# Designed miniproteins, single chains: the designs that were tried, part 28

Each design is a single chain, and the fold is of that chain. pLDDT is the mean over its residues in the fold that is shown.

## One batch from the design tools (miniprotein)

Design m1009
Fold by ESMFold2-Fast:
Structure m1009 (fold): chain A 80 residues (1-80)
Amino acid sequence: SEVEKLIQEAIDYITKAVKALAEGDYEKAEEYVEKALKLLEEARKIAPESQLPAIDWLERTAKALKEVLENRKKELEKEK
């Protein structure tokens, strides 16, 4: 389904964001997280109620990753 496709693409971007973060590429990690959140918002608009818990969990996960990323970026900026 279109919803499952959007969810899978969001998961792929979250995976890419984690890899970029591990490699110290904070700019790419941020871009990937933002793309994942955008895809999840699109999925939410068309999702049946049965898929909303999965979307909610992924949005919380992506937002938590974004917070970790922002905190790490700020920490490194202070040490430059």
Scores: mean pLDDT 83

Design m1010
Fold by ESMFold2-Fast:
Structure m1010 (fold): chain A 60 residues (1-60)
Amino acid sequence: MTREEILKAAEEYIKKHNGVVTDEDIDELARKLGVSREEVVQAVIEAAKKLNLPLLIYTG
């Protein structure tokens, strides 16, 4: 999985969920993309910045 593919998946996810991402969502994306949870978190942060969208991440 390339960085660009990870970022694209994160952008699509943020758009679908209006910037709200839960711990379960992060785990599911990490599993689907074959990357670490930390990589997914970084990708959604970068995607939100690129899209100029507010981001809410619930981790716990």
Scores: mean pLDDT 77

Design m1011
Fold by ESMFold2-Fast:
Structure m1011 (fold): chain A 99 residues (1-99)
Amino acid sequence: SKTEELIARGRKLYEEGRYEEAIEVLEKAREDPEALTLLGRAYLALGRLDEAARAVREALALDPKNVEAKFELWVLGVELADAGRLEEAAELEALANAA
């Protein structure tokens, strides 16, 4: 599908370290939780923590059992804590650990 092609292209750009280009492509596939999870990873690589958290929360809202999205929320929680944003870090860690 077009969505699968966008995700594949975005993933390749991400793997090449072309994070801004990966974001541009993946933003076109925001209906897919895989695309949103990869968007979160690309935003995180750029230090754009608010946009990263938003994308991964949205992925989990679309697919509450998404293991990859939960893992990325945990990673974002650690990064937010390292940045001194402890309340937001605790919220993401709790969401990632939810059954």
Scores: mean pLDDT 86

Design m1013
Fold by ESMFold2-Fast:
Structure m1013 (fold): chain A 63 residues (1-63)
Amino acid sequence: SEVERLRREAILYEATGGVYLIGSAASRLNESDKELAEEYEKLSEEYFRKGEELLEEAKRLEE
């Protein structure tokens, strides 16, 4: 169903956001990678936001 597809896609976005968040944390351990860490943090926030949008759409379709 479309709801199941949206939920699966949301899980993938959340997982990807988590990977970028871990990458940001790891990069912050090296002072030379500060800009890379900031870029990964922005990417994690974007992916988390997209995941939330997909979950809200799935929730709306169940009504």
Scores: mean pLDDT 84

Design m1014
Fold by ESMFold2-Fast:
Structure m1014 (fold): chain A 65 residues (1-65)
Amino acid sequence: GIAALLEAGKIAEEELKKLSKETGKSLYELRNDPELVEKVKKIVAEKMKKKGYSEEEIKQALAPS
């Protein structure tokens, strides 16, 4: 649902900010790095599981479009 999508977006934003500080790369550069995008998706999924979201909700929230 929309709640899972919004939560995924918030977690992704915070993780991208952390990676930006760690790597010195802009958010745009991080978004276009496939390895870093996959790392962020894994962190988002882990944090959403801890918040009680189902695997199906997480999968749908992280699916491309």
Scores: mean pLDDT 78

Design m1015
Fold by ESMFold2-Fast:
Order: sequence, then C-alpha cells, then structure tokens
Structure m1015 (fold): chain A 58 residues (1-58)
Amino acid sequence: SATEEAARYAQEAGRLIHEGRPEEALRMGEKALEAAGDDRGGQAVGRAALHEARRALE
C-alpha cells in the first residue's frame, strides 16, 4: 500500500539520520511523500520523516 511504501522510505530516512547522513535522509523523506500520493496516512509519515531530516541538518 501507499502507507506501507511511505513507511519504508521513512524508516530508511531515520536510519540515515542515525548514520549522520541527513542530506540522504531528506531525499528519503521526499520519496516517502511521493510514494504516499493522496494517502493521508502516508503523507503524515512522509512529513514526519522530512521534519526529522530537516532538524538533523540544523
């Protein structure tokens, strides 16, 4: 599903942040939103991943 696909990209973003790779995490968060499309659950997951990646870039 779109939610499950978005969740996989969001999980990868979290892993990349843990590894000190926030630029790559940002790209994964963007992919999560793309995978979500019109799915509200997937959009929420993708936005959360982007927020965490942006915070890690600060």
Scores: mean pLDDT 84

Design m1016
Fold by ESMFold2-Fast:
Structure m1016 (fold): chain A 66 residues (1-66)
Amino acid sequence: AQPAYEGGKILFNAGDYEHAIAAYEKALELDPNYAEAWKNLGDALDAIGDHEKAAEYYAKAKELEP
């Protein structure tokens, strides 16, 4: 399991989007090909209103999906 990614999911579900973003960014530092982390980072950015950056990260996730 990716501990940073799982921590990010817990924070996102709690509504703590800023800390969820930090956790997902850490997961991506460890594994930049982690498509689910890119997608969930996009979801967290979209939740705080950063729709432009969310769209970039959704595109990255889509390119990495098998």
Scores: mean pLDDT 82

Design m1017
Fold by ESMFold2-Fast:
Structure m1017 (fold): chain A 64 residues (1-64)
Amino acid sequence: SRIDVVTRGFQVVHDVRVRGVDQNDQSVVQQADNIGNQIVSNAHGDMSTLQRLYEQAQQLLDQI
C-alpha cells in the first residue's frame, strides 16, 4: 500500500542518515535528506516514483 511504501521509505532514509552522521559523512546525510524530501513531495503522487525513491534509499544504505 501507499502508506507502507512511504513508511518503509522514511525508515530506510532515517537509517541512512543515522549511518552518515555516525561516519561524519556529510554527502551521505545530504543524500538521505534529499530522498526524504522527495518522499514528502511525492507522498500523494505516483506510486512508481515512491517505489523508486524507496529503492534508491535501500541502495544507498547497502553501499554504506
Scores: mean pLDDT 85

Design m1018
Fold by ESMFold2-Fast:
Structure m1018 (fold): chain A 69 residues (1-69)
Amino acid sequence: LEEILEQAAEKARELGFPEELVEAIRAGDVAALSEAANEAGERADAKGQELQRLIGQALKAQGRVGEAP
């Protein structure tokens, strides 16, 4: 779980997300994960898709079923 959150945070940083959002993702904040997934989806590129995949895995590991939001 922690490793997935770290990977998601690093990917968000690569995509130019705000530092505050990156740290919230690393902490596993569900609202931040949902926001990042929406932003990644708007990109419509391979890096955005990879970030959405990592966030989906993190949310599933935290007991959420299905995709955010």
Scores: mean pLDDT 72

Design m1019
Fold by ESMFold2-Fast:
Structure m1019 (fold): chain A 93 residues (1-93)
Amino acid sequence: EEIKEKVKKLIDELADLLNEMAERGDFDTEVEFSLLLIQVAIAKKDLEKGDVESAIETLLRAARQGAELARSMGLTDVAKRLEEIAKEAEKLL
């Protein structure tokens, strides 16, 4: 697979995990979820425009921030999966 397809897969996986966090979280974290979803949208837009490096950098930051948020919520399983996404994104830089 090409780098762009790998990045798209990681963005989709990140979005799915953020949605899982929103369903399992409370209203105190709703604003933080919205900010992370905005980062996902930015990464997707950059990827569609061919700005692959910018998409990877945004994906990496969002995955790391999401992992920290998930850990603060006690969602250790989600945090681990987000950390795995961050590691895969870092390998593509």
Scores: mean pLDDT 82

Design m1020
Fold by ESMFold2-Fast:
Structure m1020 (fold): chain A 66 residues (1-66)
Amino acid sequence: DMQALVDQINAALRAAGFDNITATVDGDNIVLTGSVTDPSDIQRAGQIAADVANGQYDVINNITVS
């Protein structure tokens, strides 16, 4: 269930301290949105989502630096 994976990704992101990043469903993809202050956090948040998705769905990383 894609929604269960999205909920799990959001829980994992919050556990890692990424309170400003949200995972959502867009068609057959999971999309990450939000902003971070450190560019390295874009890669870290994307990796957390990819690990949870476990190859079942594509993860699109649309996180920005602000």
Scores: mean pLDDT 81

Design m1021
Fold by ESMFold2-Fast:
Structure m1021 (fold): chain A 84 residues (1-84)
Amino acid sequence: PLFLSEEEVRAQLEAAVDSLPEAYKAGRLTEHLVATMILAVAAHNLGYRDVAAEALDRVAEFLEKQGETELAESYRRIAEEVRA
């Protein structure tokens, strides 16, 4: 299996979250959210729970700013579960 450091995983998740506005404008939000979730699950499985939860909270914040309130609540709940 490919091993990734916490710093490498954090950088990938930060890049994924930072590109959400561009994905949204391009009509590729769902695809980008799926990719970001896969990265967050990988981070959690590697033991980087706080990194995964922080990324998911940032996704929720972005969705809330776009008016996607129900979807934002879902991502915030997942972030809380990941931290637990």
Scores: mean pLDDT 83

Design m1022
Fold by ESMFold2-Fast:
Structure m1022 (fold): chain A 62 residues (1-62)
Amino acid sequence: SKREAAQLAAVKVAKEGLEKGISPEEVKKRTREALIEAGASEEEAERWAEAVAKSVETNKSL
């Protein structure tokens, strides 16, 4: 589904940010932008970006 594809793309962006040592706040921002670019709604992008950022905070391998 398009939702699944957008979420996967967002995870890749988050991984790249984490690898560069970017803060969870910046990772969330970049992830949200990637989701919106992929066609997600603003609310949907915010929710998924927050979930990804929490994953980064609790795990050091996303």
Scores: mean pLDDT 71

Design m1023
Fold by ESMFold2-Fast:
Structure m1023 (fold): chain A 91 residues (1-91)
Amino acid sequence: SAEEALAKLKDSIDTLTKKTGDKELGEKLLKKLEEILATEPDPLEAVVKFLAEGTGLLLNISEEKKEELLEATKNKDVERLDELLEEAKES
């Protein structure tokens, strides 16, 4: 479900925060997601908006990587989402 995809995205952000030790980045990502959720009632649409706007702003993700993140989120591929977020942090 869309709510499950949202929960997995939150888990991916938490995993990224724990692996990197970058609590500030994790807090910024979660805050951006919460801000989008406050304005977008559809959880799937909120996730799409977060990946298009939030991760690009905070991680300098390219448009190609944003598309990969959107696809991974729709497919509930937490492992791929974590991999892409980790790669984006390094760039």
Scores: mean pLDDT 64

Design m1024
Fold by ESMFold2-Fast:
Structure m1024 (fold): chain A 57 residues (1-57)
Amino acid sequence: SAKEIAEFYVKAGELYEKKGDLEKALEEYKKAIEIDPKNKKAKEKLKEVEEKIKKKK
């Protein structure tokens, strides 16, 4: 289902965050939202990573 596919991308984003690859994490969370726009966790994670990238630059 779309929900399950989006959850997979959220998990991939979380793994990239642990590796410190915020740009890759951002891409994965955007993909999750494209697949399931109702995924609140993906939206929250996207915003968090965008803020982290902004602070890093």
Scores: mean pLDDT 82

Design m1025
Fold by ESMFold2-Fast:
Structure m1025 (fold): chain A 86 residues (1-86)
Amino acid sequence: MKITLTVKNADASTIDGLKALAEDYEKKGISATVTIDGTTVTLTIENATPEQAIAFALKAIGLELEGNSATITFDGDTLTITIDVG
């Protein structure tokens, strides 16, 4: 399945963490890309396993519980998560 994570108002630590996560997925043979536009960072993962998608969603929920705004949408084979940490 495809996962798209967008983090708005991301700090440098969040951006670096998402870059490291993308590199970890690429090392596992899963296509992952990070795009940065100012303080908005988007991570796209192609061909993620259902278990990886669940783990990702749980981490995003953790960020929401830390006081950040999060929206999670599932559409067919695509999981879209948007987090605003501003």
Scores: mean pLDDT 77

Design m1026
Fold by ESMFold2-Fast:
Structure m1026 (fold): chain A 65 residues (1-65)
Amino acid sequence: MREEALKEAEEILRRLAKEKGLSTDAFKEAVEELMKKFGLSREQAESIVQEAGASVARDLAAAAR
C-alpha cells in the first residue's frame, strides 16, 4: 500500500506540475486525492506527497533544460 500510494502521489504531482507547477496548492490537492483513494490520514498522505514532490521536482528540472 505505501509503495502504491507513493507511485500514485508521483503521478498526481506530475499531472498537477504540468498544469499549475509544483506549488503548495498542488501538494494539497495530491494529499486530498491520496486520502480519498487509499483511506490515509492527512499526516500519512502529507509524508508520501512530500517524498513524491522531491522526485517530481527533479523531473521538472530535467524537462526545463
Scores: mean pLDDT 76

Design m1027
Fold by ESMFold2-Fast:
Structure m1027 (fold): chain A 72 residues (1-72)
Amino acid sequence: SRAELEKKIEELKKEKKEVEEEIEKLKKEYEKLKKEKKLTKEDERKYTTRLTALKLRLIGLEIDIELLEKKL
């Protein structure tokens, strides 16, 4: 139904916001460690891996939202 579709879109938009907030938090933590000269090579690798995964998830959510909104 349309109501179920709208609810699913709202849930995906909420998840998108949470992913965006996690990306922002991750970037702030990375900048802090960099400024404090506490960044290890392992920290950089973990940061890059996590940031890439979150960005890919964000793209997937944006595509899913757009596809579902076109069905409304």
Scores: mean pLDDT 87

Design m1028
Fold by ESMFold2-Fast:
Structure m1028 (fold): chain A 56 residues (1-56)
Amino acid sequence: MELSDEEALELARTMWRTLEKRGVPRDRAVEAILTHLRGFVSPERAEEIVREVLEE
């Protein structure tokens, strides 16, 4: 894995903030982040990371 778990979480957090500021609906933003993270982590881990980010 090219990114550490901490780096993947920070990447997802940055993407979430950017998409939220752009007015992208939550469901669409979640889908975009999950799709991007699948390039670096497993689908199961990507969903876990997104859940952590959404707790912000």
Scores: mean pLDDT 76

Design m1029
Fold by ESMFold2-Fast:
Parts: structure tokens; sequence; C-alpha cells
Structure m1029 (fold): chain A 103 residues (1-103)
């Protein structure tokens, strides 16, 4: 169980990083569709991370991985929201933070 929870957390973190990247591209291209896709993808990653945290109860390593994935997903969601608002610099900052947390 713990191994699967950690794997799900890593997948959620990767999904968050990719979603942040899509959001940043949406901001640069002035594409509302890409910006929205980044925010939606980040929300999905957050759900995955939360499930991973629940499954990792009693496993410190899995819980820490899940919490890191949750933070990555939150940064990806922020990147998407900034991208929708036309704030490309803040969208890029959020995307970079999501990628750093996914490592």
Amino acid sequence: MAEKATELAKEAAKSAAESGRVAAEGAEEKSPEKAAAGAIGGSGALAGARIAEKLSKGDKEGTEAAKRAEKAAEEAIKAGLYAVRGDAEKAKEGAKKAEELAK
C-alpha cells in the first residue's frame, strides 16, 4: 500500500508540473484554452495527491511525498489562474515552483 501511495504521489507531482507548464504557455500565447487546461490539470493533480496522502497514513515518506505533490498542484492551479488573468510572469513563477516541488 505505501509503495502505491508514493507512486501515486509522484505521478500527481509530475501531472502538476506538466499542468503548470501548459498554463505558462497559455499565458505567453494568450490562449485561454491552454490557461484553463493548466488550471484543470492542476486540480486533477491535487485530487490525486490528496488520495495519495490518505493512502499513505502511517507511512512518513509517502505522506511527505503526497504533501509535496499537493503543494506542486496548488502552484500549478495558481499558474493557471494567473494565465487566465493574463499575468504571464506570475504564471511562469507558479509553473517553476510546481516543477521544483515535483523533483
Scores: mean pLDDT 84

Design m1030
Fold by ESMFold2-Fast:
Structure m1030 (fold): chain A 80 residues (1-80)
Amino acid sequence: SLEEILEKVKQEMEKIRAEVEAKSKTLSVDEVRQYLALQGAKLSNKIQKEITDKEVYKEVMEMVTRAFVELLGEIAEKYA
């Protein structure tokens, strides 16, 4: 179901957030950004393969994009 897909994606994003927080304690801002970019690409590829409906795909990707923009803002603020 859509709710199951959204919950799964939300859990993956929470894992990425936790890893970003952990890595930001020892890594440079560029290394953390590179990690986030790689994880974003991996998650986008998984979503594209799992969701065949274009409208559902758009809704899920809009949620993911907003979450990643928020994380990028938090990273920028933390290293400023």
Scores: mean pLDDT 82

Design m1031
Fold by ESMFold2-Fast:
Structure m1031 (fold): chain A 91 residues (1-91)
Amino acid sequence: EFERELNLAVAQLAAATLLATSKDPVDKEAFRKVIEAINLYGEGRFDEAVRKLEEAKKLAEKSKNADTIKSFIDSVLEMVRSRELKPVKIK
């Protein structure tokens, strides 16, 4: 519970820091989408959060730092998707 909130806060802070310090506009756009995804996750909109992270990962492919950025996005995707792997939740 607190660990979940802490992981989200750390990921959001990391994405915000990378957005602020990156000089590459493609990198900035990818990190902006990561922040959007974390906000969607916080709203309980998990499918939309996953989609935004996948969009960010596709943008990262155009970056000179593609492997590093993709690694970061994969870490965030794992956090978001692990919350939806609970087999008890169906609607």
Scores: mean pLDDT 74

Design m1032
Fold by ESMFold2-Fast:
Structure m1032 (fold): chain A 80 residues (1-80)
Amino acid sequence: MKEKLIEEAKKLIEKALEAWKQKKYEEAAELYEEAGRKYEEAGDLLSAARAYGWAGVAYREAGKLEKAEELFEKAAELAE
């Protein structure tokens, strides 16, 4: 159900923000990426794009530059 996927994605965003505040950037990135996947499955492409963008920022902070680039590209594709 779309509503369940959106609620699960929101909880993942909350966990990602908590991880970010603790400077656990790789963990935050993984949580944002999972939230993006759930929004995408729900058909909420703009929220998915935003979540993948946040995952990219978090991977960049973690020093995972190649992975950050992949997530930014995915976010841009979904925002079109």
Scores: mean pLDDT 87

Design m1033
Fold by ESMFold2-Fast:
Structure m1033 (fold): chain A 65 residues (1-65)
Amino acid sequence: MMELEIPESESPEEKALMEEIARLQAERERIEAELGDSPEGRARLAELDARIAALVDRLAALRAA
């Protein structure tokens, strides 16, 4: 596996954010599989996507500090 998933930083906060993002992505896939095209599923996927984006922004801010 030569994926760019391994962080260069050893910051515990950075790792925690990356793990949380991975968890939300996994839940997004689960909701997509379970609820699919339902209105509830689409709404939850949109909220998860927004939350993932917010965490990515927090991770970027943390890395810039």
Scores: mean pLDDT 75

Design m1034
Fold by ESMFold2-Fast:
Structure m1034 (fold): chain A 74 residues (1-74)
Amino acid sequence: SKLEEIREKVEREARKLVEPIKELSEEEKEALVESAVEFAEAFAKAFGIYDEKLVVPLALDVLEIDIQYTLALK
């Protein structure tokens, strides 16, 4: 399904973004990846938008903000 494709792509791209950040624990990395996937799914369902070219970049933009706040709270 399109939703499954979006989830898989967000998980892959989110993991690539968090893996090199040494200041994040493995638990924080997993939580951030899961949050990005959950955001993408919730957005797609709420607005009926299943276009991965729109939803994936949006989820990753939100993830970048979440990473900044997570690091700022340390």
Scores: mean pLDDT 89

Design m1035
Fold by ESMFold2-Fast:
Structure m1035 (fold): chain A 95 residues (1-95)
Amino acid sequence: LTPEQWAALDAEIAQGFYDAGKGALERGDYDLASMFYIGAIGVDPNNAEAYLLLGEAEYKKGNKERAIFWYQKAIEIDPSNEKAKKLLEEIKKEL
């Protein structure tokens, strides 16, 4: 495959992991959601939204410190992500 074809395939795989993770979150399967989001960022490390949702899954599991770490990563990748900033501020108020 060409570099462009590999990039397109990686984007499709990352999107598949991302969508599967969201489905798991909606069902309350936070462990499965975390695994899928880790898969998504493994394929596309610049997917700020996947880091945000991984943080949400960790927060739902009661892992507040891990959630903070992932929210900070989302902001590092996309400083304009207002949802990540708000969630980070809210969770820090609880600690």
Scores: mean pLDDT 81

Design m1036
Fold by ESMFold2-Fast:
Structure m1036 (fold): chain A 71 residues (1-71)
Amino acid sequence: DREKAEELLEKTKEEAEEAKKYNEDVGEALAGIAESAKEAGISYEGAEKLVEAIRKKLEEERKKAEEEKAE
């Protein structure tokens, strides 16, 4: 379902944009990947896998940013 894929990717792009405050380069790159996938019209299955990978990376970067601030 294209609409579900687009909604999932758009929400993930918003999450990546928010993550720019933790790591601007990673947030920008991940937001760009989500946007490109949406424009390319990837399959819903592909979108789910991509979103899962992006969210995992965003969580890792959030943890790293918290450690950097403690430094």
Scores: mean pLDDT 78

Design m1037
Fold by ESMFold2-Fast:
Structure m1037 (fold): chain A 64 residues (1-64)
Amino acid sequence: MQKYRVTIVGDKPGLRSDGSTLEKGTVLEVTDVRYDAETKEYFFTDADGNIVVVGAEDVEIVEI
């Protein structure tokens, strides 16, 4: 299964569907990443099943 390493690098946090945030310096491994060109945001699902939304300028994504 394809994996991605997601690193929050910007000052705007990632927003989780449970209302919590992923702050700068957070690193996660996820299996699904989607990009929305209209909002310039990435969407991914964390290990707890939350959908996370983060601005494209605030995140680095690497295939692993």
Scores: mean pLDDT 82

Design m1038
Fold by ESMFold2-Fast:
Structure m1038 (fold): chain A 73 residues (1-73)
Amino acid sequence: SGFEELEEIKEELKELIKEGLEKGKISEEEAKEYLKELEENILNLERATSEEEYKEYQKKIEEILKKVKEKVE
């Protein structure tokens, strides 16, 4: 289900942020911003009433994950 996928992405993002903070590749302010963006897009996705809206917010969440991965890799 979509919510199971969201929990997986959320967990992955939290792990990446933790690694980035430990390695000094992500600042505390950057970590807060990524988590805020993730939370906002999750709320929007949960409120989505169409498949198109759902896909739009899924893409935004994937973009956040990609940005964090690029910083910690």
Scores: mean pLDDT 79

Design m1039
Fold by ESMFold2-Fast:
Structure m1039 (fold): chain A 66 residues (1-66)
Amino acid sequence: LTEEQEKEVKLALAEIQIAVMRLAERHGVKLSPEARKKLVEAEKAIQEGNYDEALKLATEALRIAD
């Protein structure tokens, strides 16, 4: 993968992980405060264009949620 393709893949993976957790919340799954904090931080990282950090934070949120 090129650097640009890697960024696109990381963004897509982060967005998918965030979307899954947000969908779970809407269906009554209660995320821990730590998982929710990481989720919010991941969303902020995407807004800032930091896709590496966004993917890391989203992955951590999912791991804590389990």
Scores: mean pLDDT 81

Design m1040
Fold by ESMFold2-Fast:
Structure m1040 (fold): chain A 76 residues (1-76)
Amino acid sequence: SKEELEKEIYRSLLVMQLALAVRAGLITPEEADEIMKLVDEGKYDEAIKKVRELAEKHNDQETGDIIIKLLEEIKK
């Protein structure tokens, strides 16, 4: 149950970080939806790869690293 609660918290933080990135114009709503779809399908490595590609495209490695860290915690 603690592990389930931790995953729920990290998923909520991921949703928040993606929403903030969309509002800041760093990613599109469609890109955020694609990342969440990969997460919900358990395709964590594909989600991490997508975030790395978007961080490189937008030259925002700091935001990319924050999101990747959240994905790694969800993957555990």
Scores: mean pLDDT 84

Design m1041
Fold by ESMFold2-Fast:
Parts: sequence; C-alpha cells; structure tokens
Structure m1041 (fold): chain A 56 residues (1-56)
Amino acid sequence: AKELLEEAEKLLEKAKELEEKAEKEEDPFERERLLGLAALLEAMASVLKKRAEKIA
C-alpha cells in the first residue's frame, strides 16, 4: 500500500514538471504533447491511489 502511494506521488511530481515545461514551451505542438503526457501520468497516479485505498 505505501509503495503504491509513493509511486503515485512521484508520478504527480513528474506531471507537474511537464505542465511547467509546457507553460514555457512556445511550440504549440510540443506544448500539447507535454500536457497530454502529464494527463496520462495523473491518470496512472489516480489508479495507484485507488488500489492503495482498497488494501488500507
């Protein structure tokens, strides 16, 4: 359970870094790609959190 929560937090940290890079990115194509990648990491973190909550 604890390892799943730690992994989820790491994914959220990486998603935040990608969002910050996207904000500084002037190429709209790269910006959209970075935001999409951040959204995928957030979705993965959400799944890990739900699994962790089911086992305490």
Scores: mean pLDDT 80

Design m1042
Fold by ESMFold2-Fast:
Parts: sequence; C-alpha cells; structure tokens
Structure m1042 (fold): chain A 95 residues (1-95)
Amino acid sequence: MNIRTRILPVVLDGAKIGEILEPREVLPNVVEASYAVTVDPEGRTLGVRAIVEVDDPSQLELAKEMAIKLAKEASEKARGARTPEDLVRIAEEMN
C-alpha cells in the first residue's frame, strides 16, 4: 500500500479563518483538506491544503483522516504566517 502526501499553500477566498474545509475526493483516490490560516493585506484568505493520494477506494476514509491531520499540523506551523511566501516556506519544509 502506497500513500502519497503533499502540503500546498492555497488561496481560500470566502473561507472562515480557523476552520477546516470538509475533506473531498477531488480526483479518483485523491483527497484534499484545506485550512484557512490568515488574511493577507489585499484581503485574500490564505491557507494550507493537504493532498493525500491512495491506491484504491477502500483507503478513502484513511485518506480523509490523514488529510485533516496534515492540514491541521500545517496550519499550526503556519500560525504566524502573513504572506503567501510564508506559507510556501512552511509547505516546502513539510514535503
């Protein structure tokens, strides 16, 4: 069983800061979960997105749990972030 994970900085316009967006299967066997961290000086909502890819659909619930966990861990590391560049650095450190 191979599970592949990635953390990305994202813009989440309209999302509420401090809430996790519901995990979703965005492509077959690929789950994303996003967490809104801060608002930039231009008023855009910045966050982190965890992507989890699994080998088959029987692993989708595990992928959702992992995506939520990774998004929360990334959001805690990003607590002081104010710019897109801060989030890029954190994502690079977690991948």
Scores: mean pLDDT 77

Design m1043
Fold by ESMFold2-Fast:
Order: sequence, then structure tokens, then C-alpha cells
Structure m1043 (fold): chain A 91 residues (1-91)
Amino acid sequence: SMEARFREAAEAYKAAHPDLTDEEVERLARIGVRVYELAKKHGLSDEQAEALANIAMVGALRGDPEGVRETLRAMGVSEELADEIARIVAE
């Protein structure tokens, strides 16, 4: 499932960043799921939705919602969707 894939990705981030708590790993996985579902509601493909979810997870890991917004806009993502994803990252 996509939930399992985002959990696996979040756990991989913990391996690279051993200071991450289990709660922070769980938050990253949740962000991935939320962004994927949001992108799918906007009509994006599974592959595109997964790509946006991974960008959001990395942005959350870095504490950089504005960087996420700018990256998504550069990729041609709509302002509305980029802003919604950046808000999820900032939560």
C-alpha cells in the first residue's frame, strides 16, 4: 500500500538521520499519505502523487514548507495545490 511505502521512506530517513524520534518518523509518513491523497483528488497520476508526497516528506524533515512550495511551482504544480501541500508540511 502507499501507506506502507511512505512508512518505509520515513524509516529510511531515520537511518540517515538517527536523531529523528519515532514520533517524527510517524509524522513524516502521515504527511506523505496526506499529500498523496490530496494530489490524487486533484487528478494527478499515482506516480506524480507519490513524487509530490516524497518532496513534502523531505521538506517536513528539513522544516522548509516554503522550499516545498517553490519546488512544486517550478515543477508546474498549480499554486492552489502547492500552497495546500506547503500548509501540510508546516503543520
Scores: mean pLDDT 88

Design m1044
Fold by ESMFold2-Fast:
Structure m1044 (fold): chain A 59 residues (1-59)
Amino acid sequence: ARAEAERARAEGERAAAEGDYERALQHYSKAFQAYNAAGDTAAALAAFEAAGRVQEARR
């Protein structure tokens, strides 16, 4: 649950740093879902915002 969300977020951050935006979006999406399932709304929102920044970088 939460540990899975944290791992997914870390993988998303790594992929974004490498410029792999598709991989970053997949991992941030997984983190968003997992954080919401764990009831961590603040962390879920942070993952959603990180995904939005990645989408903007793809422009």
Scores: mean pLDDT 80

Design m1045
Fold by ESMFold2-Fast:
Structure m1045 (fold): chain A 90 residues (1-90)
Amino acid sequence: MQLEEEQKRMEKLAQEKGEELRKRALEKADELGLDESGKQRLLTAVDGGEGIVLRTIKEEKENAKEAAEQGIKLAEDLVDTTLENEIKEQ
């Protein structure tokens, strides 16, 4: 019961964090004047990161919280790196 509740909570957190990162990435892309291709690269990074986190939560049932926290950080780092690279191309 507790493990299943934690797993569902972590899945919801990962989805909410992914949506938050997606909004921030698009806001930054608009602020920087990125073209459609740049915006699509950022969205792909966010979606990929969210997918990895959700998969890890499902596979690591007993360590779902720890796996989710590490996966979320990796997804954030991926988005930040993508944004930094887009800024450097200006």
Scores: mean pLDDT 71

